# Designs tried in a protein design run: designed miniproteins, single chains. Part 86

Each design is a single chain, and the fold is of that chain. pLDDT is the mean over its residues in the fold that is shown.

## One batch from the design tools (miniprotein)

Design m2975
Fold by ESMFold2-Fast:
Structure m2975 (fold): chain A 66 residues (1-66)
Amino acid sequence: SREEILEELKEKIREKGKENNFSEEEIEAVITMLTSIINSNPDWSREQMEAYTEALVKWVLKEKEA
């Protein structure tokens, strides 16, 4: 289901956040961004949700380094 996919993607963000020493607040902010975008795009497939999550994680990691 869509909810199961979202939970899997949230867990992926938590894992990557912890791996890169993100604070709990930073991880929550990224999850909030993901949830907002996915809810704004109810027509997205699993593949589109996964692709966006991967792009978001890459972008956030680069921003944290700046």
Scores: mean pLDDT 81

Design m2976
Fold by ESMFold2-Fast:
Structure m2976 (fold): chain A 115 residues (1-115)
Amino acid sequence: SEVEKKIREYLEKAREALERGDLETAEEYLRKAEKLVREHKEEVSSELINELLREMLALGRAYYERGDLERAREVLERGVELGEELKEKVDPKLLLEVEIELGVVQLELAVKKVT
């Protein structure tokens, strides 16, 4: 499918950007992949949806490690939302891992508001 080919191209570009530490470019490509997945959810394979979710988790972790907690939260929140909407096609262990990472980021943000 042309949609799945385009999603794969965006995921590859996101991976390349992540590998060189360009988190903003990685986020742009993952947002493009996410949009296509949401618009074509019935057509897109579970394998490809799980790859997108893994890359969103990786980006969220990278933003967290860089100290960009709000961006980490935003990416991980979108990942949880996507995983819940497409639960039948998503690895439950992967979704749980994204939810745990979001919890860690939310806790860190809450602690910073009290200090």
Scores: mean pLDDT 90

Design m2977
Fold by ESMFold2-Fast:
Structure m2977 (fold): chain A 55 residues (1-55)
Amino acid sequence: SDIDESLGRIARGVSLSSGDSPEQAEQIGELTLRVSQNPDDQQALQQLRDLIKQS
C-alpha cells in the first residue's frame, strides 16, 4: 500500500539523516516496508531491530 511504501522511504531517510551508510539506510527502509506489509515476518522484524540498535 502507499502507506507501507511511505514508511519504508521515511525510515530510509531518517537513517541517512542520522549518519548511517547508504547500504544500512537501504536495508532499514526495505525491512520497514517488509514488516509493514507482513507483521508476522519475525525474521524481518528482528533484523530491523538489530539494525536500528546499531544506528
Scores: mean pLDDT 80

Design m2978
Fold by ESMFold2-Fast:
Structure m2978 (fold): chain A 93 residues (1-93)
Amino acid sequence: SMADVEELAKALREKLRSLGVDESVVEEAVNIFRELALEGDPALGVASVATLLRLAGMSDEDVLAVIRSARDKLRALGWDDSARKLDLLLARM
């Protein structure tokens, strides 16, 4: 669980940096994600990150890319329920 959360946090950090997100926003996003994922809800963690990124002025295309990347990583780690929640979030956007 903790190792999976850190692998997801690392993947999130790398994705945000690849999109040119400011380091202060990257660290805030990773911290929000880690806290919620450790409480057992990584999908809420990703949704909260998406809200932060929108407030920081990121484009809808880049926010969707972050959510899709996190969904795919969750599915790869076997967190299918959390990945399905992100599929539902993407369908509502």
Scores: mean pLDDT 87

Design m2979
Fold by ESMFold2-Fast:
Structure m2979 (fold): chain A 86 residues (1-86)
Amino acid sequence: ITGSQIADAIRIIHKSITGKDSPTVSKDTFKKIMKMSGMSDSVADDIIDKSVDDSGNIGVGTAAKVILKDYPDAAKKIIKKAKQIK
């Protein structure tokens, strides 16, 4: 699993929720994506805390790197959820 695969999966799920593709997501939408993918609130909140920028937004590429490093099992769940949507 690569960071690009995780980033693409997050964008697919984001588009399913908002109707729009975006390289950045709000904290609220990102938490919904994590929960839809089977993650706990504690895992979602930790990824958010490590990925949020100074403007309060989450860069999908930054989040993908955090997930790949700290939560590789979560990466598999996110990719699986994106495939279920597509």
Scores: mean pLDDT 81

Design m2980
Fold by ESMFold2-Fast:
Structure m2980 (fold): chain A 94 residues (1-94)
Amino acid sequence: SELEELERQALRAWRELARRLSPEVVEAVLDILRDMAERIRAGEPFEVALAQGLAELDALAARHGLSPEARAVARTLLRLTVQLLELKQQEAAA
């Protein structure tokens, strides 16, 4: 299913990110993901929540000196998370 494929992609991206980052930075990325998901569940548009999450991620990357590779994986993880939430909401509405 599309959901299962996106979940596999998100898990792969998460494993890659966790391998590259300190536990402190991993926790900060989880905070961004949790905040983004909560805003979406509260009714914020997906594109607005993603844009804010990406902005917070860019600020985090600058503060902690994340490599371009780690930044790319983290951005992918945020986008996949939004896609998963959107599909789950569409299934709940059907």
Scores: mean pLDDT 83

Design m2981
Fold by ESMFold2-Fast:
Structure m2981 (fold): chain A 96 residues (1-96)
Amino acid sequence: MSQEEVEALARRMREAVRRGKEEAERLAAASKDKVGMANGLSLVAEESDLEEARWAEEAARVAARVQLETGSPTEGAASAVSYAGVSANAMIKERK
């Protein structure tokens, strides 16, 4: 019964995506208000990064579920997440 720790792992990825989404929404509001083309370019670039982050979260979640079905420990979850979402980790690191 290690679902708590597996959920904590998945939640971490969720947090990264949520933060990015919040940023994008704030930029969208600013861009809409000013209707500035320059602002639109910056928003589009950031929105693209958020979409990739969401894919990373999905990969991590799927990996966590797979290891949970096999009954692996948290160490196994970390390995599974790394295998399925190694690229996702790189994106999160870029978001610092």
Scores: mean pLDDT 50

Design m2982
Fold by ESMFold2-Fast:
Structure m2982 (fold): chain A 69 residues (1-69)
Amino acid sequence: SLGEEAARRFARELERGGYPWAARILLDMLRRGVSPAEALRRIGDFLRSLGYFDLAKRAYEVAEELEKL
């Protein structure tokens, strides 16, 4: 689905940025059946709690775009 493709693209962005642990968490949520938009919101909340505000903002932006489709 477009949502899963967008979430997997964000996971690759996290891996390229040096955050493979965050990419693994996101991919694990998708594997467990969490919706792409919800998985992106959850990883965004987690990243924000760790002080990665720009990455959290990116996760929320991708989630919001999926909800507009």
Scores: mean pLDDT 88

Design m2983
Fold by ESMFold2-Fast:
Structure m2983 (fold): chain A 89 residues (1-89)
Amino acid sequence: MTEADLAQSRAALAAGVDALEARVREIEALIAAGRYEEARKRINVLFPVVGLEIAAAEFLASQGADVSEILARLRELRERLKRLEEEVE
């Protein structure tokens, strides 16, 4: 990949993380409202999406992209989703 390709891919991942963080906040709001079944459905959809974004970020890191902050944010989102899943079980 060129430096421009790496920069574009990093920007896309950063935007993806922002969107995922917003979706996790929506799940937290559903739990606060007692809407546990809807929260569970959204968590089940988001887990594989976060996993795919982590894999994409790890691939970009292997190509020399500085995605350490993006990876840290994605791993924190995965841990947040795991805690929320435990709350709605």
Scores: mean pLDDT 86

Design m2984
Fold by ESMFold2-Fast:
Structure m2984 (fold): chain A 90 residues (1-90)
Amino acid sequence: SAMDERLLEALEVARRDFEKLYEETRNAILNKDPNAEELLEKFKQAYEHFLEYSKKLLEVGGEEVKEEIRRLEEEMKKALKELEKLKAEL
C-alpha cells in the first residue's frame, strides 16, 4: 500500500543511519578513540529508540513493514552485542 511504501522509506533511512553509526562506533573502538564510549552509548540509545518507534509502526504497518522491522531489530541487536564484546576485549 502507499502507506507501507512511506513506512518502508522511513525504515530505509533508519537502516542507513544505523549502519553509519555502527561503522563509526566500531572504528572508534578498534582505534581506541576517546569518544568510543560515547558512540557506543549513542548506539544503545538508538537501538532503544528504534524498539519504541517500531511498536507504533507494528500497529499500522503491513506484512512487508513488519518483516523489515524484525530484520532491523535483529541486525541492530547483533551489532550492539558485537560492539560491546569488542569494547570489553580492548
Scores: mean pLDDT 85

Design m2985
Fold by ESMFold2-Fast:
Structure m2985 (fold): chain A 88 residues (1-88)
Amino acid sequence: MKVEELLKEAEKAAEEALEAAKRLKEVDPELGEAVLSAVEGLIENYKKALEEAKKGTPEHAAEVAERVKKALEGLKERIEALTKELEA
C-alpha cells in the first residue's frame, strides 16, 4: 500500500516535470528542447532505479520512490521558476 502510493506519486511527479519542460519549450524553444531532453533522461534513470529498488525490500522501494518523487517535484519547481523569469 504505502510503496504503491509512493510509486504512483513519483510517476505523477515525472509527468508534471515533463509538462513543465514542454511549457518552457513554448516560451524558449531552444532552451526548452534541451531541458525536455534532460528531464526525459533523468526520468529514465529514476525509472531504472525504481525497478531495481522493487527487487529489494518494500521499505527500500518506498525510500527510493520518496527520494525520486522529491527530486522530480524540485525539478518541476525549478523549471516553472525559469519559465516565469523568461515570460517576464
Scores: mean pLDDT 82

Design m2986
Fold by ESMFold2-Fast:
Order: structure tokens, then sequence, then C-alpha cells
Structure m2986 (fold): chain A 79 residues (1-79)
């Protein structure tokens, strides 16, 4: 199903809000700067891909890949 301009704008806004929240959280938890930078890189890549997405399926895949990458990064840091 086609991704509407409103849905795309909402997803991008949501990604930016989540990015800002996680950035603040990472700073408060004193995560290594390398981990903080990797989180921002993951969001930058996801936002760029979301901007080019044309279907809801593509948007869902991009969001899931972003979530998986962040989860893996946190798991590796906690290990």
Amino acid sequence: MALTEEEKAELLARAKRTRDFLKELAERLNLPKEVQEKILEIFDEAEARLAKATTREEAREIWLEMAERIHQLIQEWLS
C-alpha cells in the first residue's frame, strides 16, 4: 500500500523525537561517545531511507531494521 505524505511526515517526525530522546538518555547514562555516535548514525540512515520510502511495507522494514541495529548495539555494549 502506498505511503501517504502525511504518514511519511509523521514517521520522520517520530524518528526525530525518538532520536532526541535516546540522545539525551545516552548522555545521562554516560554511554561511551562511540556508542552515542553509532546511535545517531543509525537514525540518520533510517531517516534518509524513510524519506525515500514509497510504500508502508518499506517504511515498516526500515523501522524494524533501525530497531534491531539499536538493540544489537546496546546488547554488545552491556556485554
Scores: mean pLDDT 81

Design m2987
Fold by ESMFold2-Fast:
Structure m2987 (fold): chain A 75 residues (1-75)
Amino acid sequence: SMMEEKLARLEELVEEMVRIAVEYLAKQGIVLSDEQIEEALARGKEMARKAADVDPERTLAKLEELRREYEALLA
């Protein structure tokens, strides 16, 4: 369904942003543990789902914007 597609996209965006953050921190000499990465993913997904419950379209648009900003950190 349309809602399932939006939720899947929210989770993809959170996963991508966490991946970028992990890579960025590693380049700065900061290595996150698997537990820290798992916690960041869980918290990010929870926050995104709560925001999407209020306004799914605005939440998606904002996360797409933030993901682009995160990608710029690796440039």
Scores: mean pLDDT 84

Design m2988
Fold by ESMFold2-Fast:
Structure m2988 (fold): chain A 90 residues (1-90)
Amino acid sequence: MKITPLEYLDKQKERLKKAFKEASQGNKEAEEEVRRIATNIITTVLLLNPDDLKKINEMSKLVEEALKATPEQAEKLIDEIYKLAKDSIS
């Protein structure tokens, strides 16, 4: 299946929001899924813009903050992660 990087990021954003919601309920498998999806987003940015280490580091910090946040705060942090990723590939 071939999709554009932007379409891939849009799909990962939706999956990330779902995984964070489930992780906030104590689901350990969902917490691992959050880390996996975040790694996929970061890897996509690295492949398309390998010199953007500042945004890569910022996205990683936002993922860790989102895992400690309330579901409402996590959704806002996920939107920021997506914005950074999209800006890196646009």
Scores: mean pLDDT 76

Design m2989
Fold by ESMFold2-Fast:
Structure m2989 (fold): chain A 76 residues (1-76)
Amino acid sequence: TQQQILDLLREKGPSYAGEISRRLNLSPGTVSNTLSTLEETGTVRRVKVPGERRDYYELDEDTGVEDLKKAVEKVT
């Protein structure tokens, strides 16, 4: 479930919980719980889109490829 949400965010960019639920055919509760967990781990972040009432979620670039590069550099 987490991987499906991450893949959707990579493909579509910032998305609100209802769009994720619809696209992945998951319950709103499952999507909300999974997004909350991903936000707590820093994998995704909540963003406010001007003029939009819904909260959007996007991949947190600070925890992505840059952290992986830093980990490789420290292990060698």
Scores: mean pLDDT 68

Design m2990
Fold by ESMFold2-Fast:
Structure m2990 (fold): chain A 93 residues (1-93)
Amino acid sequence: GEASRKYRLGPEARALLAEVGDTRDEVTLSELYSKLVQLLVKRGLIVQEEGPDTYDVRGTLLGRILNRDKIKLSELGEVIDALRAAGLITELE
């Protein structure tokens, strides 16, 4: 299924996952989603009071890669799509 689909990580995506202690070259879609959630939480990013699922990513590697200052948890699917479109992750089989 979609959740078990594997992605190969480019150098910038590997650097993102390394921030949460993951040094693998390949992850599933489900694992990638989970690691991005962990990254937003672990970095101590400020949750906006008016949007408890909105994180300030200004000055982070994720914010620089996506050219964004804020990310909502509900937008993580779009974030993964953007990483794929930019060639930072490659879908495998």
Scores: mean pLDDT 74

Design m2991
Fold by ESMFold2-Fast:
Structure m2991 (fold): chain A 88 residues (1-88)
Amino acid sequence: MDQLRREIGKKIFEAIDLLQEIQSLPLTPEQQAQLDALQGQLLAILQQAAAVMSIKDIQQFESQARQIINQLNALIQQLRALKAQAQA
């Protein structure tokens, strides 16, 4: 349980750090629109994560936490791709 909570927290911080790094780069209007969309996705995931953290049942928590982790991993991959494009 605590390991999944720590993993969610670490991935949230990684996504925030990536958003801040990308925002400091010279972005095209298209890249800025992509960043804005990804920021919106992170906000939605944060709201879901807050609800998941209140779950007391271990099996239900584990299932929902893994879904949040998968969503965060997908977001982080998209952020890394955008950062690579902006640095090229």
Scores: mean pLDDT 84

Design m2992
Fold by ESMFold2-Fast:
Structure m2992 (fold): chain A 80 residues (1-80)
Amino acid sequence: SEKDRLIKEIDETIDKINNALKANPDVPEEVKQEALQIMHRMIVLKGLLENGEISTKDAKTEAKILKKQADKVIDKIKSH
């Protein structure tokens, strides 16, 4: 389903952030905090989607914004 596909994409993005942080333990604290905040927002979004507290359409819009933020912070982590 569209919902299951979106949950998988959220999980994959969370894993990408987590793996980037693990590979770069000396990243500046400010960048680490930014990454953790984005991960937390994605975890919350996943929970809302799984519990039916947000529509798949609205969750898709929020996931797109969070993915852009995740990509930017991953670039910061890798370029430090």
Scores: mean pLDDT 88

Design m2993
Fold by ESMFold2-Fast:
Structure m2993 (fold): chain A 97 residues (1-97)
Amino acid sequence: KKKKIEELLEQLKTASEEERTQIIIQILQLLPENKLIAFRNGFAEVTPSGLGEKELQELVQKVPKEQLIEQLQKLANAENEEEAYQVGKELGKLLLK
């Protein structure tokens, strides 16, 4: 349920870069499959290589922690596939800029 994702998002605030990558993977694994697929498709629209561990590591290194947490909170709170897709697209844009 949502409570476990909220706990993981709180842990991201104090986590090291290595820990953040693993916490994000756990958050993604807790999402409903349809939202996870939509999120990945949105990311791939901007970043055609797709969202792998390398791209997650780059997001953790390049994107300010506060912006990364904000986007993950939006993803966790996404009510439908379109909202999840838009978060994926936004994270792809943040990685490229």
Scores: mean pLDDT 82

Design m2994
Fold by ESMFold2-Fast:
Structure m2994 (fold): chain A 82 residues (1-82)
Amino acid sequence: MKEEAIKDLRELRAQTTNPRAKALLDKVIKYLEETDWSNPEEQQKALKLLALVGELVAQLQKDPDDDAFIAEKEKEIEKIIA
């Protein structure tokens, strides 16, 4: 559900210490809030963004300063948002 996904992302952002990752999560949260999840194409983009955020958060739990990985995920996320 859209509301639950956004709530989970805000909680993840609050737990994240890396400022670049926080800024990236802010961009994703804003995009998802503006996205119409009743549209199948927009829902697919939203689900892909959630998967990329999941990968980012999992990596940051292992290495919170992995700037190279953050940069890679930022590029992938920006391709979807653009």
Scores: mean pLDDT 80

Design m2995
Fold by ESMFold2-Fast:
Structure m2995 (fold): chain A 63 residues (1-63)
Amino acid sequence: GPTAEQALAAAQRAGEGGAAAGVGELIKQGFHGTADQVIAELRRRGADAAADGLRAALEKEGL
């Protein structure tokens, strides 16, 4: 599946500001994994809206 970096790019292209901020912060903290792992980590942190926005951005990009 797509990487965390590809997920960040997808969120930015989709205009999903909350998702882009959440993924960007995880990458800044040294999180490097799959988009699905990023979504799981966002949900674990209670960032459900950002996780939902990221899933929508990935679906829109065909990822």
Scores: mean pLDDT 87

Design m2996
Fold by ESMFold2-Fast:
Structure m2996 (fold): chain A 82 residues (1-82)
Amino acid sequence: MLEKLRELIKKLAGDDPFLNREAEIVLEDLEELEDEERRRELLERAIERLEKAKSKEEVMKVLIEVETELGLERIEKAVSKF
């Protein structure tokens, strides 16, 4: 799944350095997510949306939404300790 997402982003982002940088951040955060089922759900949703993306704006929107969900997962895990 991660490799399919990476290939799809490379195809859609091309040589855009900003999109490629955001994509690497999202991919690294997905790899670090300990919940394997949640990671799979986020990957499947991202891939589905990117397969329908027709512009770099839509690609960026997908990346931001995934990063936002990953951020919420990290916050929930952190606050659950206090």
Scores: mean pLDDT 76

Design m2997
Fold by ESMFold2-Fast:
Structure m2997 (fold): chain A 70 residues (1-70)
Amino acid sequence: MSEVQKLSIETVGESIRAIGYIIDGDSKGAKEQAKKIREIGEKAKKLGDNDLAEQAFKLSDLLEKKAEEI
């Protein structure tokens, strides 16, 4: 498995956890998972996968916004 593929899978896992925290009303947990997704985006950018990085940053921003609404 490539390093980029591993980061993509980790992004999916952290996204599912963030959504779970939002459903449970755990704003703090959701924000921590959003931060982890942002860190994955930074790693993707360093590996030259700008598309994955951009999508991870957008997802992190969306999840942080949703966490603040609960």
Scores: mean pLDDT 80

Design m2998
Fold by ESMFold2-Fast:
Structure m2998 (fold): chain A 88 residues (1-88)
Amino acid sequence: MSMEEKEKKIKELKEKMVELVKEALKNPEKTDELTKEVWRLILEILAIELGVPLEELENSPLSEEEKERLHKIADEIAEETKKELEKE
C-alpha cells in the first residue's frame, strides 16, 4: 500500500470514529456497542501504521509503545470530535 493510500485510509477511519463518538453521545444506550467499534477502528489504524494484520494486534499483548500510540490516537479523535461539536 502506498503512503498516500495509507493516509487516505487512516483519514477515513478517523472520520468514521468521530461519527461513532457523536452517535454514542446522542444514544447512550448504544454506548457499549459503539465504544467497542471505536476501539476496533483505533486498532485498525495502529495495524496500518505498523504494517501488520489487524488479527495479529487483536491476538497479541500490546507493547508499551503500542499502548501509548493507541492512547494518542484516542486523544486525537476526542479533539476532532470536540471541534466538530463546537461548530454552529
Scores: mean pLDDT 76

Design m2999
Fold by ESMFold2-Fast:
Structure m2999 (fold): chain A 93 residues (1-93)
Amino acid sequence: SPVEIVAQALLEAARLLDEKGEYPLAISLATYAVIAKRTGNAEEAVDGALRLISKLKNKELQIEVARILLDAMRQAGLTSAAERAEKVLKELE
C-alpha cells in the first residue's frame, strides 16, 4: 500500500530526527504519518514533511531525511512527489 510505505518512512525519519535531538520536527513527521494513514493522502503528508525538513539547520540530516522520503515515494509510485524530493536533495548539494 502506498500509504503504508509512506507512513513507515515518515516514522523512520521521525525516529532519526528524535535521535538527533530535533524533537519538534520528529513529532511533526510522526503526526504526518498518522494523517496519511487516516486520510489515505500519502502525497499531502510527504509534501508537508518535505517543507518542514527544508528548515533544518543540519544539512547532513536534511539529506538523510530527504533520502528516506524519496526512497519511499519511489516504492509507493508517487512520481510527482519523488521529483519534488529529488529537487530538495539537489539543492542540498
Scores: mean pLDDT 83

Design m3000
Fold by ESMFold2-Fast:
Structure m3000 (fold): chain A 60 residues (1-60)
Amino acid sequence: MERVKELAEITAEVLRIQQRMYGLSKEQLRDMIETAAKVFTKQYPEAKEYVEELKKKLTG
């Protein structure tokens, strides 16, 4: 659980940098993450916790 939160925090920081580079709005970033999350969790259900933590860090 702890490592999942740490990885989500690092990933969120990287994505915020990319958001600035690409000029994405918070809404656009959220839509991209939700789309990626659906694809990822469909193939790798074990990644659901990581994806949920990542969404909370970027959209909460």
Scores: mean pLDDT 74

Design m3001
Fold by ESMFold2-Fast:
Structure m3001 (fold): chain A 110 residues (1-110)
Amino acid sequence: MEEKEKLLKEIKELGERAVELGRRAVALAKEGLDLAEAGDIAASQAKLAQARALADEAHELANRAMALAQQSGTKEAIDVAVRYESEVGVLTMLMASLELGAQSLIKKYQ
C-alpha cells in the first residue's frame, strides 16, 4: 500500500513537470511565430529550437510516468498517467502547429 502511494506520488510529480514543460514549449513556439511575423528569422529559429527541446523533455517525463504506472499494475496509477500523457499530447500538438506556422512564414521570407 505505502509503495503504491509512493509510486502514485512520483507519477503525479513527473506528470505535472511534463505538463509545465509542455506549456513552456507552447509559449516559446508562440514567441517564435511572433518573431517570424516580425521578420526576425534568427530569433524565431532559436525560440522554435527551445520549444522543440522542451516538448521532447515533456514527452520523456510523460513516458517515464506511464512506465511507472504500468509497473504499479493499478488502474488508478494508469488512469493518472494517461491523463498527463493526453495533456502533454494536446500541448505538443499545439506547439507543433505554431512551429509549422512560423516555418511557413520563414520559408516565405527566405
Scores: mean pLDDT 89

Design m3002
Fold by ESMFold2-Fast:
Structure m3002 (fold): chain A 66 residues (1-66)
Amino acid sequence: MSQDEITQIVSQVAALAKAGDLDGLRDLLTKAGVPEEQIDKVIDLAKQGDVAGAVQTAANALMELS
């Protein structure tokens, strides 16, 4: 996965987390190849209103896939 692709996905994660779109977050991260364990962590943080934590967790998982 390229750095540009990671940046694009992270931007979408931020938008979906702010909107509370948990289904959109799961679909996006699944298509990006993020492991289920990391997806569940992102969703849990978004459910708590921790948008920054959700974004950071997703970004870290995506960078490790690169």
Scores: mean pLDDT 82

Design m3003
Fold by ESMFold2-Fast:
Structure m3003 (fold): chain A 61 residues (1-61)
Amino acid sequence: SLLEKARELLKEGKPMEAAGYAAQAVIENPDDPEAYRLLAEAFEKMGHPDVAEAVRRRAEA
């Protein structure tokens, strides 16, 4: 699945590619909190904690 690929890429140190897969998962199911969580983690690993916080808040809204 897209989420599994995102997790694998995060473990490989490829947060930009992981963000792509997590973003695709959000588009396919915008009510999936795990997709937002993985997307936020990817942005944190890229050095954008502000973006990560915004993504996490969207999962709540």
Scores: mean pLDDT 81

Design m3004
Fold by ESMFold2-Fast:
Structure m3004 (fold): chain A 84 residues (1-84)
Amino acid sequence: SMEEARREEERRRLEEAEAELREVLELIAAMAPKAQALKDRLLAEIGERLAELEELTPEQQEVVEHARAVRAAEEARREAELAA
């Protein structure tokens, strides 16, 4: 019937829309960790450069501590990989 054909077409369109939405959400989810990793990397780079200064503000000291923590975590990860 025309009603059944219409419902089937509507269902197919909804299934296509759901598949597209899932694909977009997966791309967004994949981008979020990359954006966070980029932010962490830039803060670590800034912290390393700030550590070369003789006098640091409390805010600058926090950035330096962040950079050192990131480096320590990366070294621990490398050592764990080499020990495996």
Scores: mean pLDDT 72

Design m3005
Fold by ESMFold2-Fast:
Structure m3005 (fold): chain A 100 residues (1-100)
Amino acid sequence: MKKLVFLLTITAEDKSYKFTDEDAKKIIEEIEKNFPGIEVLGYSVEGNKIRLIIAAPSEEQAKELEKWLNGKVITVNGKSIKLSVRIRRLSEGVQRAILS
């Protein structure tokens, strides 16, 4: 079945924190565990930001993921990192998911 595609931007509140691929994979695993209807299609890591391309069965489920993850605290190497999250619908991705 076709899904809607979104860009999810995860930002560490500590601007000096640099995410690793391992941090991204851990977050992706938790997302897939808690939101089995959501698929992570790809990711990138850049400084204090992780960008995920996700496919969700509805805009409502994508917004629930945003709410669940926004303000979440993760523990990395004994440090607590608070996450800020924004979601954006991808127009081309939505067209591919619905029309293609």
Scores: mean pLDDT 78

Design m3006
Fold by ESMFold2-Fast:
Structure m3006 (fold): chain A 55 residues (1-55)
Amino acid sequence: SAEEARRQAEELIATEDPKTAIDKLEEWLGQATDPEVRAVLAEQIKKAGALAKAA
């Protein structure tokens, strides 16, 4: 579900370094077929990218 995807993506961002989190989220996005899940993953990748730029 989109809710589960958001929760797991936020956990990845919190526990991994920004580049590793982005790489894992991009791999997940490549495998995802549900438009709602894809939208959540794209949003979370954007957030992780912003964190990487702030570093």
Scores: mean pLDDT 80

Design m3007
Fold by ESMFold2-Fast:
Structure m3007 (fold): chain A 72 residues (1-72)
Amino acid sequence: MKHNDVKQISANEYLVYGYAGTVVSFKIPVKSFKSIKIIDPAGNEVEYIIANGRIYFHAGDLEGWYKVTFTE
């Protein structure tokens, strides 16, 4: 899989691929939302930053799919 690759798995859930030690970023794919939750490949919640319609987070030492859930 490619770094920053995005796959939609439901109406409000997306998978974003991140290489270990990188900053993962992607454009927000939904028009509006109340909250965002990002879970790393090990099942832990990850902190994120939003700037100019994009989400940014650090992959740390984990490579794999990060699950992004938008709540509206």
Scores: mean pLDDT 83

Design m3008
Fold by ESMFold2-Fast:
Structure m3008 (fold): chain A 68 residues (1-68)
Amino acid sequence: SAREWVKKQAASRGKTLSPEALAILAGILERTSEEVVEEILDEAIKLAGDKKTVTAGHVAVAAAPHLA
């Protein structure tokens, strides 16, 4: 599923996603591509810094340039 793929991508980068962040990224994957979601996830992880959990806020900021 889209959610399982996104969850595995975050885990491979040493991060977890909030339930809201997971839902947003899964929705973006269904409308775009794996490449776009990986770019958004990498930027969201950068915004999260040393925090283990990537939040919906981090994803929203990271996704804004891709949805313009």
Scores: mean pLDDT 85

Design m3009
Fold by ESMFold2-Fast:
Structure m3009 (fold): chain A 70 residues (1-70)
Amino acid sequence: MTIDEAIQEGIRLGQQKLTPEQRRAAGRESLKWDPANASAFVSAMNWTNQGRVDEGVETARASAAFIEKG
């Protein structure tokens, strides 16, 4: 899975307006992935759930880059 794929999956789930419990379950499932991908997914999902997709994408990419670099 790439960072862009993780972001897209987060957007997909966030657009479904999941409950807080469903989002926590999805976040826990993503912990089986690469940490950068998991972080990108969770950020994109939570911001998209609030209707703030652009901020989710920006935060997801910044977080993933931070994990990959240090």
Scores: mean pLDDT 81

